Designed miniproteins, single chains, continued (2). Designs and how they scored, part 108

Each design is a single chain, and the fold is of that chain. pLDDT is the mean over its residues in the fold that is shown.

## One batch from the design tools (miniprotein)

Design m7770
Fold by ESMFold2-Fast:
Structure m7770 (fold): chain A 83 residues (1-83)
Amino acid sequence: SLAALRARAEAFVAEVEAKAKAAGDPFLAELAEVEALLAVLLASLSPEEAEAFGARLEEALAPIEDERERLRRARELVLEALA
């Protein structure tokens, strides 16, 4: 469901935020930008589009172990989806 996809996106942001707080600025600013972009995207998507995006995001981020690279890839995908 759309609610479940939003919950997963929120969980991802919370996980990255916890690590970013340990790292300090400016990583927190980059995280906040991605969080804001993701919120705008999820508000604009239909349930079908949100499902497709969620699956694509999960597949793209799964092989990436570095949290900063995961954040950059997430930002790229969100911006691509907003275009």
Scores: mean pLDDT 72

Design m7771
Fold by ESMFold2-Fast:
Structure m7771 (fold): chain A 61 residues (1-61)
Amino acid sequence: MPFIDLSSEDPEQVKQSVLDYLAANPDLSEDQRRQLAGVVRQKGEELDSPELLQLAQEIEA
C-alpha cells in the first residue's frame, strides 16, 4: 500500500493529500478510517488547523 505523506507543514497540502487518498481508496475499513482520522487530528493540533480537525471528525463519521 502506498503511504499517505502527511509530513507537510502546509494544512492545505495535508488536506489535499488526505482527500486524494480517500478518493483513491473509497472502500477503507472502519478501523483504517479511524486510524487515518487519528493521524489527521494529531497533525491538525500540531499545525493549529481547525480545518484538519474538522476533516478528522468527518473521516470518523
Scores: mean pLDDT 77

Design m7772
Fold by ESMFold2-Fast:
Structure m7772 (fold): chain A 81 residues (1-81)
Amino acid sequence: SPLEEFTKKAIELLKENGLEDLVPLVEKAAKELESDSSLSEEEKIETLRLAILFEVQQRLDSETFRKFAEKLDEVAKEVKE
């Protein structure tokens, strides 16, 4: 699914930034979103993207966070189509 592909690529970005400790949290959030029938696929991806950004913002400096956020946004756009 698009959510599964987004989750996989987001995890790769987390690992590239030394944030492997956030991977279990992201996997759990993705699994909970996958089972939520009230949300569209796009809404699930956006919810997970924002949750990841909230956690990462607390862990990275402003410039590194900006680059991470830009890459994560690109991934979200790629899996939509």
Scores: mean pLDDT 86

Design m7773
Fold by ESMFold2-Fast:
Order: sequence, then C-alpha cells, then structure tokens
Structure m7773 (fold): chain A 60 residues (1-60)
Amino acid sequence: MPSLEELVEEYQRLRDEALRAARTQEEIDRLMELTQRFGEAVRARDVDRLLEVIEELRRL
C-alpha cells in the first residue's frame, strides 16, 4: 500500500493537471471540494479517504 507521502505527491500531480485542464467554474469548484476533503484526510491520516479523493480526481 502506498505511504502517506506517496499519496500526497500523487494528489499534487493530479490536482495540478486537473487545474490546467479545467475550463468551467463547476470543474474548479469540484477541485476545491476535493482539495478540502484531501486536507481533512491528511489531518486524520486516513489513507482510505486519501485514496477515495485521488480516485475521484482521476475521474474528472
């Protein structure tokens, strides 16, 4: 299973790519929601929640 640090790096790469690809305010709002959920998961050290956020980000 990936480490917390590896998941943080993966999230940062995917978020940057999604922000560059975003063309609508709704896409940006969704990214901001995922960013908030990611921050909550990091504070809780919840690897399962981090994986859920990463998977949702990949589907954008």
Scores: mean pLDDT 80

Design m7774
Fold by ESMFold2-Fast:
Parts: C-alpha cells; sequence; structure tokens
Structure m7774 (fold): chain A 90 residues (1-90)
C-alpha cells in the first residue's frame, strides 16, 4: 500500500526532526501524517481494525514527539513498522 509506506516514511522523518529540535518540521510532518490517516479511513481494502490500530499508534507517536519523549516515539515507530509489515505481507 502506497499510503502505508508513505506513513512509515513520514513517521521516521518526524522522529528525526524531533531529535534535531526542528519543532516547525515536527508540526508540518504531524499534519501530513493526520492527512494520511484520514485517507486510510476511506480505504475499503484495509480492515477497519488495522486502520484503528495504525491510527492509535500514529497519534500516540505524534503525542510522544510533541512531549519530547523520543524513546517512547521510537518504541511506537517499531510497533507501527511491525503492524504495517504484517499488513503488507498479507
Amino acid sequence: SELLQELLELAKELIEAAKKGDILKVIGLSLRIIGILLDLEKDPSIPKSAVDQITTLSLQLISAVLNGDIDRAEELLRQLEALIDQIIAS
């Protein structure tokens, strides 16, 4: 899925921007991620339960980054990567 791959790329960029203290880039990337999550809600090929899990993890990741909790954001990224890899491999 193109949207799922783009979501992972943006999530990785978000954490890198946060590590550099680039708060404006963090905000911009967070808004782009939210846009992808809204597009995923409209995709009938992805199970609703998977979309709900991706949305929850992505929003928790954004929250961790905005709170400066980079270790938590990296843990959430690993969970998001594992979930998306499972969906793509199916």
Scores: mean pLDDT 87

Design m7775
Fold by ESMFold2-Fast:
Structure m7775 (fold): chain A 137 residues (1-137)
Amino acid sequence: MDRSEELVREMVKLTREALGEEKAREIVEEADKLAKRFANGFERRLIQAGASPEAARRAADILYPALFAYWLAVLAAQAGAPKDVSLRLFDLAREAAEAAREEALTLEDEIARRAAVDEADSLIDLTDQVKQSVEAS
């Protein structure tokens, strides 16, 4: 099992403990929908850009856990998770994005690799910005 899957499981557990079972389920379902929507769109764009279908699918699969982690952290904070829990979720989401970036570097398809690395870098920056906003609140 990869590190991203382990991080996501920890984040789901923390969300459940902070917000309760029912609210955590709603957040997990919405985060999954948002992450899948982006990953599917990303895969289609890579194929249109000339990446192989296999490389495009692999790049989308690499980004999915990081996107899920980001949306889980955002939605948990919006749902009123305690500040310390929200900050921890953003730290874990950042680790998931860093893990996705490192895995994206192993892609042999240059189009897929470059795009996946760029998206992971953007996600790291966005996670840092949102975390700073939560710290300031």
Scores: mean pLDDT 90

Design m7776
Fold by ESMFold2-Fast:
Structure m7776 (fold): chain A 84 residues (1-84)
Amino acid sequence: MTFSEEEWNEALRKVAEFLGADVNDFDNYSLRAATHLALRALHEGLIKEVPERSLSSIEGVLEELRKREAPSLEGVDLNSRTLP
């Protein structure tokens, strides 16, 4: 479910290329939006054809991922379960 470092870098490059920018050109917010968009695109197979609508829906993708990540965070200590 989570990307490996290699897959993450490749996804970022694909998204940056699609957006017509470089990963380093993205500010903190845009970089996060791009990473989440890339993750979602690969997971749904959208990377093969990322529509221009993805640019305007980046915020929506981020919001959805934030809600999903909050309750089902894995490997993060902030929300570690206490039950055995």
Scores: mean pLDDT 47

Design m7777
Fold by ESMFold2-Fast:
Structure m7777 (fold): chain A 71 residues (1-71)
Amino acid sequence: SERERQERMERLRREVRELIEEIRKLAPDNPVIQELVERVERRLARARDVGELESLLESTRNLLEHLKQQQ
């Protein structure tokens, strides 16, 4: 269903945005991390299917986990 697909995509977009906010809070003054976050936001804006969003979510989770380990 198109509606179910859109609802799933919106949930995935929300999860990615939540991870972006966590990354920003953890590294507010890091310009390299800011560039990586901007890249994630651009990919989020361009994402057209569930698979793209799932891949982006996984990549963003990995970035957050890596950042937490460096603290």
Scores: mean pLDDT 85

Design m7778
Fold by ESMFold2-Fast:
Structure m7778 (fold): chain A 71 residues (1-71)
Amino acid sequence: SVEEAREAARAGDAKRAVEIANELTKQGKYQESADALGHAVRAAAEAGNEEALREIMKGTSGDYPPAAPVG
């Protein structure tokens, strides 16, 4: 859920937050997936967790882009 992704990011578990967003996308919940990622970034920033912020950003635009299925 969106809240789970936010809590994961707040706890410093950026990878889990990204995985939750990906799971929502697989369920066809694209708006919730985008919201989950946005809330995760905001929660990490509010908590002052720069490491989590870097991991979330790396997961969205890092080394492994989704095999170009999304334009």
Scores: mean pLDDT 68

Design m7779
Fold by ESMFold2-Fast:
Structure m7779 (fold): chain A 98 residues (1-98)
Amino acid sequence: SELEKARKILDALLAHPNAGPFKNLLSSDHPDASLLSNPMSLDKIRDEVDSGKITSIEELKEKIETMLDQVRSIYDSDSPIYKAALELYKFFEELYNS
């Protein structure tokens, strides 16, 4: 049921109002996003769950944290995208602890 929980959390994240910028390509509208050698997105995380690269909720958390760290490396803390990423991560923590 770890994989089932991971999929349910990921589906909830993808449905979140603030998920838009993170679905297809993290920071895709920022010039410096092209400097990321391995940009993380919710769709990429979903693909890794479906392909068996992510097999636990702990691995899912690591990928979500990687995505947030990439946003922090590119965007200022006052930016709407940075704030949206923090809100999305807070929602993730609520789901992770339920």
Scores: mean pLDDT 75

Design m7780
Fold by ESMFold2-Fast:
Structure m7780 (fold): chain A 72 residues (1-72)
Amino acid sequence: SIIDRRLAQAEALIREAGKEHNVPQELVERMIQALRDEVERLKKEGVPEHIILARLAALTSEMLLQMKLYAK
């Protein structure tokens, strides 16, 4: 599934950003779980794939920004 592939890529980016900005692993894992839960919720609600992909991209960008701004 393209969604599963994009989710895996997003998780890798979030983990890498967490390491780069010295974010606690517990917070990184919580963000990844929130991303997974949101994607699963949208799938269960029957949201179209292109909307799920757009939401996944938006959430990933928000989480990456939160990582970058950690401790500021």
Scores: mean pLDDT 88

Design m7781
Fold by ESMFold2-Fast:
Structure m7781 (fold): chain A 67 residues (1-67)
Amino acid sequence: SLEDEAKKLIDEADKLMKNPNTKDFATRSKKYSQKSIDLIKQGKIDEAKKYLEASKKYLDIAKKKLK
């Protein structure tokens, strides 16, 4: 489900938030995934998908800052 996808992105972001080099982008990714879950609960599925895409983009940026 989209909610399960958002929860996986939050878990990945939480792991990256432990590293100072990735923390800012990981925190942003987590916020977008949390917003997506809120939108899913409201039935706003198309808006939730847009926030998930933003979350994925910021998570990818965070991963590129690792090494």
Scores: mean pLDDT 84

Design m7782
Fold by ESMFold2-Fast:
Structure m7782 (fold): chain A 109 residues (1-109)
Amino acid sequence: RLKELIEERKERIKKLEEEIGEVSEEAKELGEEVKEKYLESGKPEEEAENMGRATAIAYEYLKKTYPSLDEETLKTLSIIAANLIFYGGLPLEEAVKEALKLYEELKKE
């Protein structure tokens, strides 16, 4: 089941990459940073790679949609949204909306 779930999420991320097209250097760098942290925490290479890719996609979407967000907030929201895409199975737009809500609630508590 876990392997099947990972393959489904991997295919979804690949389609999102095709839709987004070229990602910025900043998005790539954040994705690589997230991948390295996942590998260091003992996550499988494929899981770490897909989390990095999802983070880069989320960063591009957030930067384009919410250009007034500061870099620190952009990075945090991108990682939360990536988790919601890869582990939660949410579409990109819904993952970003949920990430904004979760981040707002986290700041209050």
Scores: mean pLDDT 81

Design m7783
Fold by ESMFold2-Fast:
Structure m7783 (fold): chain A 82 residues (1-82)
Amino acid sequence: AAEAERRAALDARLLALAQEGQALIDELNSQPLTPELLARGRAFVAEARALIEEMRALGRTEEAEAFGKQVEAFEEELAKRS
């Protein structure tokens, strides 16, 4: 079913996003914020927000809310370093 395919695709994208997020955090802890890192961080936040909306649409509300709080904290950290 298309719905099951959407769930599988979402799970794969969430895993990839988690890996990118960890890489970004590691780079932010290892070097000053560069324009390239800032652009990557903003792209990460935009993609994460899109996935959060997909999670809500699929009834994964608690997971979406928890992830949303993590994304908000990351965005605030980028703003503090900018």
Scores: mean pLDDT 81

Design m7784
Fold by ESMFold2-Fast:
Structure m7784 (fold): chain A 71 residues (1-71)
Amino acid sequence: HMAELERIVDEAVARLDEMVDRGELTNEKILALIDEVEARAKELGASPQYAASLATAVALHAIGREVERRL
């Protein structure tokens, strides 16, 4: 259970990193990945709050990459 949830986050982070490297990161793509992570976590039986926490982790990673890009 936990390993599958971590894999969902890792896959989302990897896709974000690829989009950043290609210069293709957009707010729409970030929101789509956040929604996908939350939905997939809920399907695996995560509580709504835990699913939201995982989606928040992906969002924070995206914000961090955007800030780093501006430095």
Scores: mean pLDDT 78

Design m7785
Fold by ESMFold2-Fast:
Structure m7785 (fold): chain A 80 residues (1-80)
Amino acid sequence: SSSEEQAEKDLQALLEAGSAAGAAVKTYLDAYKKDPEKAEEVGRKSLEEKSKEVAERYGEKYGEIAKEIGEKLLKQLLEK
């Protein structure tokens, strides 16, 4: 396989990691509208599930990147 093909796969993995993190944040915000006290648990469960999906498809490194981005975003929203 070409180095260009590997670069495309790596880029797609990074995009999916970011997308997974964003989707978990959206899940948190949607849950927050219904029950703020349970929103953190719902958001973190979504992040865990989506980051594992990324890890299974693209490798543990990208699942960990998704988790780190998502945790950082959730922390910013929870600090109030």
Scores: mean pLDDT 83

Design m7786
Fold by ESMFold2-Fast:
Structure m7786 (fold): chain A 72 residues (1-72)
Amino acid sequence: LEEEVKKLILNAIENGSQVEKLGDEKAEEFEKVVREEMEEIMKKLEPLAEEARKNNEPVEIIAKKIKEILEE
């Protein structure tokens, strides 16, 4: 999960950098693709969110943990 989420995040960042080069018209369509990839990441976080709910931890805490792992 963590490795897969990291891969999706990196892919979204790479697509995001391309948006700046394409200009305004094509940036809108690329932003849509990046948004869809981010939603896939959120789907991968769904099992972690359920576990967090059982442990009384909000989803934002789980998101911070994943972000911290990516920084290491």
Scores: mean pLDDT 58

Design m7787
Fold by ESMFold2-Fast:
Structure m7787 (fold): chain A 86 residues (1-86)
Amino acid sequence: SLADLRARAARVDAEIAGLVERLDAGEALSPAEIARFKELVRERARLELEIARMQHPDMPAAEVAALEARLAAEVAATVAWVEERS
């Protein structure tokens, strides 16, 4: 359901925020925590797409493709950002 997707997104966002806070504090994340961060960022993008499609079921294919491309670029940028800080 949409409520289940939003609840999952909130949990993913909270976990990402905790890891970002630690990085901003100058903490070194373990390789396992870096891998987890990358998984969470990808899951956040997937959930954002699923939520958008449920809220806008008649979204044109071109707009779906544009959203997918934007989310893929955001994932790549965030993954690069954390790898530079590892």
Scores: mean pLDDT 88

Design m7788
Fold by ESMFold2-Fast:
Structure m7788 (fold): chain A 79 residues (1-79)
Amino acid sequence: MTDQQALDAYNKAMSNASKSLQDQINTAVSNLESAVQAGDVDSALTSSQKLKDLLIQSGMSPEEASAVVDTLTDQALAR
């Protein structure tokens, strides 16, 4: 899966998710980005797993959810 395909899957899942699930996913993304930027490996792993679980709940496959988390982690590291 390309970064663009992962982002497209993420945007589609978000458009189909309830407002409460969208808010939970946005919070999980923020927590992951903060942990990655801080170099907190344990928090980054915990946040990655939480985000994957929320994305799967939104209708994504485990493979798509993993690709999205990897893409967001790479974007956070590039800052």
Scores: mean pLDDT 80

Design m7789
Fold by ESMFold2-Fast:
Structure m7789 (fold): chain A 84 residues (1-84)
Amino acid sequence: MSAAEALEKMVEELERLLRETKETGDEKTFRELGVLVIFGSLLLSNYTLAKEARDALKNGDKEKVLKLAEEVIEMLRREAERLK
């Protein structure tokens, strides 16, 4: 599997969790989204964003996690395009 394909799969999973969290407000889905936002941020070497995501997740700040998820999705998409 190429690095670009791995990033594309991560984007698909993030988009699925983001949509489900927006639609259901489910606590488990929200936590899974937050964890994946942290991992995506670390993959991008964006330690500031990873810390913000961790703090938002700990505080149950759904609005902040959703915003950070959209930012990480965009960054991962750009990185995947760069690797093609």
Scores: mean pLDDT 85

Design m7790
Fold by ESMFold2-Fast:
Structure m7790 (fold): chain A 86 residues (1-86)
Amino acid sequence: DEAELEALLATPVPPSPLLARYERFLRANGAGERAGPLARFLVVLGRRYGLDEAGLEHLAIVAARMLREGASLREILATLHALARA
């Protein structure tokens, strides 16, 4: 659902060590300017769906792989959301 993805992306996420860690990880994997939005999205998914650190790490690894494969931001967000909901 596009509206649900947009709402999740718009959710405010305060600065945290976890957010900074994922942003650095994604930037190291070619996210560039997408690193901030993707890191915030991961944190929001973890909060929304009750993911533990292992679950968040799995989603971050999937995002990094998709970034290296040249996937669009929209494709990555939709994939991460589907995995978090499962």
Scores: mean pLDDT 84

Design m7791
Fold by ESMFold2-Fast:
Structure m7791 (fold): chain A 124 residues (1-124)
Amino acid sequence: EQAYEDALQALYFTNAALEAAKRGLEASVDEARKLFEAMIANLQEAIELFKRVEPVTGELAKKAIEKFQEALRLAQEAVDVLKNEDPETAKARGKELFERMIKVLEEAIKLTREVLDKIRAQLA
C-alpha cells in the first residue's frame, strides 16, 4: 500500500510539472525561469518517491526514474539557458525547451500510470 501511495504522490508532482511546462509556452523569460525552477523541485520529489517504489515494481519503476531524470536534466539546462542568453534567444530557446519538456513529462506520466496499475494488480 505504501508503494501505491508513493507512486500516486509521484503522479501528483509530475502533473504539477506538466502544468508548469504548459504555462511556460507563453511566459516571459523571468517567468519561464521560475517555472523551470518549480519543475526541478517537483521532479526531484517524484524521483525520490519512485526510488521507494522500485523494490515493488522493479524495472518498470526504474524506467520511470530514467524519464524523471531526463526531464530534470532538461529543466536544469533550460534554467542555465534562460540565465545566460540574451532575452530574444532565451525566449525562443525557452519555448522550445518547454515543448520538449511537455513530451518527456507525458511519457513519465504514462509510465507512472503503468506502475500504479502493476501495484494495484499485486494487491489483488
Scores: mean pLDDT 83

Design m7792
Fold by ESMFold2-Fast:
Structure m7792 (fold): chain A 66 residues (1-66)
Amino acid sequence: MEDIIKALVKEGIPEELARKLVEIAEEVEKETGKPVPLGAILEAYRESGGDLEKARELLLKYAKEL
């Protein structure tokens, strides 16, 4: 978890948002049984423009396409 948060922060995501994104990714993994890689989290954040609700929807869509 902390390693992923640090990677997201290095990509320009504020630490508070990075923590929320990791929490959302863990919830998506629990709901779908599919792993959510760092690249998918970054893509969801960029496409959402920082909207955590939209980022969650994008990650769920990604997991369903696996």
Scores: mean pLDDT 79

Design m7793
Fold by ESMFold2-Fast:
Structure m7793 (fold): chain A 82 residues (1-82)
Amino acid sequence: VEEFRREQRELTLRVVRAAARYLEEQGHEELARRLLREATRAIDEGDLSVARGLVLQGLVEAGLSPEEALKLFDEIEEEVRP
C-alpha cells in the first residue's frame, strides 16, 4: 500500500514536470512556473488528484480543449512511466 502511494507520487511528479516543460516550450512560462509550484505543493500534501487536476487546468489555460488536454495528459503519463 505504501509502495503503491510512493509509485503514484513519483509518477504524478514526473507528469507535472513534463507538462510544465511542455508549457514552457509553448511560451507559457508563467503557467509552467505556477503549475510546478501548486502541483508540487499538492503532491507534498498527498493530494495527487489535485495535482493531476492542476495539470489538466494548465493545459486548458494554454489553449487546449478539455479533450485535447486529457489526451496529452495520457500521452505524457505513458511516456514518463518506467
Scores: mean pLDDT 83

Design m7794
Fold by ESMFold2-Fast:
Structure m7794 (fold): chain A 87 residues (1-87)
Amino acid sequence: SEKKEEILRKAVEEWLRFMEPVVERLRAEGADRETARRALEEAIAAFPNELAAEIGRLALELAARQTEEAQAEAEERIEKLVEEELK
């Protein structure tokens, strides 16, 4: 529904705004993949919005696994978080 889309969009926007400066800094420093992944994991752990933080964690998990199974698991977790936000 439209309300679920708005909640998800807001969480994604908050996640992107928080993570963008971290990603830009890592690129400027020429960080390798492992260093970048750890820095992103630490930044996500410090993120104040629980839904956005979970979206970030799932994005990193999907990037590492890149399987249909991992995608389905991530979609289910995100859907549950959106449903909790609607309550």
Scores: mean pLDDT 71

Design m7795
Fold by ESMFold2-Fast:
Structure m7795 (fold): chain A 88 residues (1-88)
Amino acid sequence: SALERFLEAFAELQKKIKETYELVLKSGDEELKKKFLDLIEKATKQLQELAPGIAAGDEEALRRAVELLEKTTKELEALEKEIKELLK
């Protein structure tokens, strides 16, 4: 279902947020911390705009939320790769 896809994407994003934040803390880099926080703030604002539709079980809102969550996960993966290269 659209709801199951949303919950799966949300769980994956939560895991990636945790992993990326731990790397940001390890780096001690204020620019990387700012990039991380800016990504989270942007995603949070966009998800809040979709929240009424998600709560109503609207399939289109759930699909858009999945796309947002997957996009944010990929942006965090790119940041994680950047941090790992810096720590070498």
Scores: mean pLDDT 87

Design m7796
Fold by ESMFold2-Fast:
Formats: structure tokens, sequence, C-alpha cells
Structure m7796 (fold): chain A 95 residues (1-95)
């Protein structure tokens, strides 16, 4: 099983790809694609994670979904980036 630290490191890498797409002016379609890749990666990580890693992933999925739902409504890229960077900080603290 993957450790909580390995789960956090892999998830942070995928969140950073979403942040990069938001920062570089990518289309909504490309952002949605990166979000899909993140969700897929987190789902696959759950199958390989211990109990603590699965708890961290469940928490991350819920928090990420809130951020992305807000972004779909507001289209505020700056707010989304700030919220995702905060999520990364909390992931590092929880790992």
Amino acid sequence: SKSTKEVAETTIKEINKVIDALKNGSSDEEIEKKVGELIYTMTMLMLRSDSEGRKLLNWTMIEFQKIFDDYKETKDRKKAIEQLEKLIKELKERA
C-alpha cells in the first residue's frame, strides 16, 4: 500500500498541473481535462492506499470538488489558484 506521504506527493503533482493550466490561460476544456486526470489519479491511488491514505484522498476529493464547483460558477481563475495552493499546503501538513 502507498504511504500517506506518497499519496500526498502524487496528488500534489496532479493539483499543480491544474494550477499550471489555470495560470497559463488554458481553455476551459483543457482545464476540465486536467481535472479529469487528477480525479482519475486519486481514484487509482485509493485502490493502492492504506486506510490513512484513503482518508486523506477522500478529504482531498471533497475539498477539490468544492473549489472546482466554485470555479465553474465564478470562472475566477485567481480565486481557484489561491484555493488550490491552500489545499496543497494542507495536504503537506496532513501527510
Scores: mean pLDDT 88

Design m7797
Fold by ESMFold2-Fast:
Structure m7797 (fold): chain A 76 residues (1-76)
Amino acid sequence: MEEEIAENAIKALEKDPSLAGIILATLGEEGYLKALEKVGKYVLEKYPEGKSDLERALAMVKDEEAKKILEELLKL
């Protein structure tokens, strides 16, 4: 299930990379933490603005586990 969610998120990003922060925040708030980690790594690897997109998502999420995942990704 989370693999399909991550795949759909990546397809949305391929059409509009500006959605990265919103997509990551949504995955975190919905509790799709494995999809959040996978999509977050993809964003960091493939997009020059990936770090700023993760920082934006971190500011938007309220879930503590999602915040921890985003903080760990930002340390890479």
Scores: mean pLDDT 82

Design m7798
Fold by ESMFold2-Fast:
Structure m7798 (fold): chain A 88 residues (1-88)
Amino acid sequence: MTDEEIDKAIAEAAKLGETRAKVVSALAEAMRESEDDLQKQAEAGLKAAKVLAEAGYPKSTIENLLESAKKAGVDEKIIKELEEILEK
């Protein structure tokens, strides 16, 4: 994925609302720095989940992120943080 493709994704998400733009921006930043670094991608996902929860998005959005993280074998600390967001 090129930086131009990521920038386009951020611009498209911005049209859908502030919260979505923040999520896409955080994920795009992690992908730019290391596409193969699962830990950095997972940290961006955790940041995105916190922003989504604070904005009142349905828990199902965060549940999908948690399941993806578990399937990818992400650090247990990040999995625990995502579970704590869902338990609130």
Scores: mean pLDDT 63

Design m7799
Fold by ESMFold2-Fast:
Structure m7799 (fold): chain A 93 residues (1-93)
Amino acid sequence: MDLGTILLLAHLAGYKTDRELVKEFHELMSKATDEQKKEVNEILSRTDVQVDRLIDEALRLHRQGRVEEAAELIREAFEISEKTLKEIIEKLK
């Protein structure tokens, strides 16, 4: 799952993500050097592993009826994704 899809799903689930932030990320990535893209991909790969782990655990908790704990982990995953996006944008400027 790519970062843009995760942030779109967050928005649809009621977690407000700044759409302009996602747009700025894509615009900066289109202009980035190969070296910058490699650094960004390393950050994204680390974040993707962490986010996927949180989502998988949330789905497991939801199946057990632990809905509040599942929602907490989904919120954490989206907060990590947004923070990572902001960090990448700052590095690409």
Scores: mean pLDDT 72

Design m7800
Fold by ESMFold2-Fast:
Structure m7800 (fold): chain A 105 residues (1-105)
Amino acid sequence: DPELQRQIAIVQARAERLRSEVDQLLDVFEYQIKNNLLTKEELLESVDKFGEIYGDEEVKKLLEQYVDALINNESEEKLQEIREQIYETIERREQEELARLLAAR
């Protein structure tokens, strides 16, 4: 089914884009905090804008937790744990959407 294949490709592309944007955002946050260039409030504004664009409230809350962990100088292990939770959330959303597409056919 060409239409089903197209919808699957769109879902996969959206998930990949979301992962890429998260990676870029987290790297920027780490750089900005380590160099004392942005305030917590400015970082949280970036998280709010991300939430508005991508519409995933769970990912937004995890990004807020990541900012808090950076500001509180939490361990690299804790930062990696939050990052992994974000990836798991994105993967779960992708799998749920793919399952809905397959069930409708």
Scores: mean pLDDT 82

Design m7801
Fold by ESMFold2-Fast:
Structure m7801 (fold): chain A 79 residues (1-79)
Amino acid sequence: SELEELKEELKKIEEEMAKLYAEYQETGDPAVGRQLIAQAKRLAKLRLEILKLQGASPEFLAEVEKIMAAELAELEAQV
């Protein structure tokens, strides 16, 4: 199903982010940091799509998107 395909993609992105995070902690490489931010943005979008398919209300989705945007801004400020 579409939901199961998105969940599998989510798992792959989370695994890739864990690797990038570990590499960034070891090296401090800004290029790795930029890749981590790019994957974090992709993860946020995918999480919202999964929530939509699970029947989350538009109001709930808007609040989650706002929280995710704030978290991404904090991550970008640290990299």
Scores: mean pLDDT 84

Design m7802
Fold by ESMFold2-Fast:
Structure m7802 (fold): chain A 115 residues (1-115)
Amino acid sequence: LGALNSDEVEKYDEILKELDRLRKEGSDVPDEYLEIVRLTIEASKYLLEGKKEKAEELLEKAAKLSGWSPESVEIARELIEEEVKKGKLAVVAAHREDAEAAEAALKKVAEEKKK
């Protein structure tokens, strides 16, 4: 019993709510980038809940939207998960330069298929 999965899920819900706010209020961050990040965070949330099939569905949508391979999207998801665990996410800062740099770095690492 207790809030093990609930506490972790609430952290992801807070980030998803902030992404929705950034998209709704308008920001220098491209809508497509915000949606890719949102899909990867939701996939990580479903993986925490043990819902692997639902997570894979969301990652497939992210791959189609980004033009990346499913493997590249999985690498990007892992990188975004690490940033969320650190309590820092470039997209939450609503800074276009930081968001574009983060997107470019994630895409480069994903295309190189490292780890």
Scores: mean pLDDT 62

Design m7803
Fold by ESMFold2-Fast:
Structure m7803 (fold): chain A 65 residues (1-65)
Amino acid sequence: SMIEEIKKKIEEEAKKAGIPLKQQTIDDLAIGMAELGMTTEEDIKNIINTIKNGKPAGREAAKAL
């Protein structure tokens, strides 16, 4: 499944970047990315790098705006 594949890639990239993500966060990101058609490895790396640098993602989205 597309969402399942995205979840796996998110988990792998997050682990590689040294940032632990909860399953709920991975699920939410995967669904959102699939809805937007952002399913490439490059898109996933960009999201993970954004989270790593303290940019808005999930709980950090409140700091965005």
Scores: mean pLDDT 72

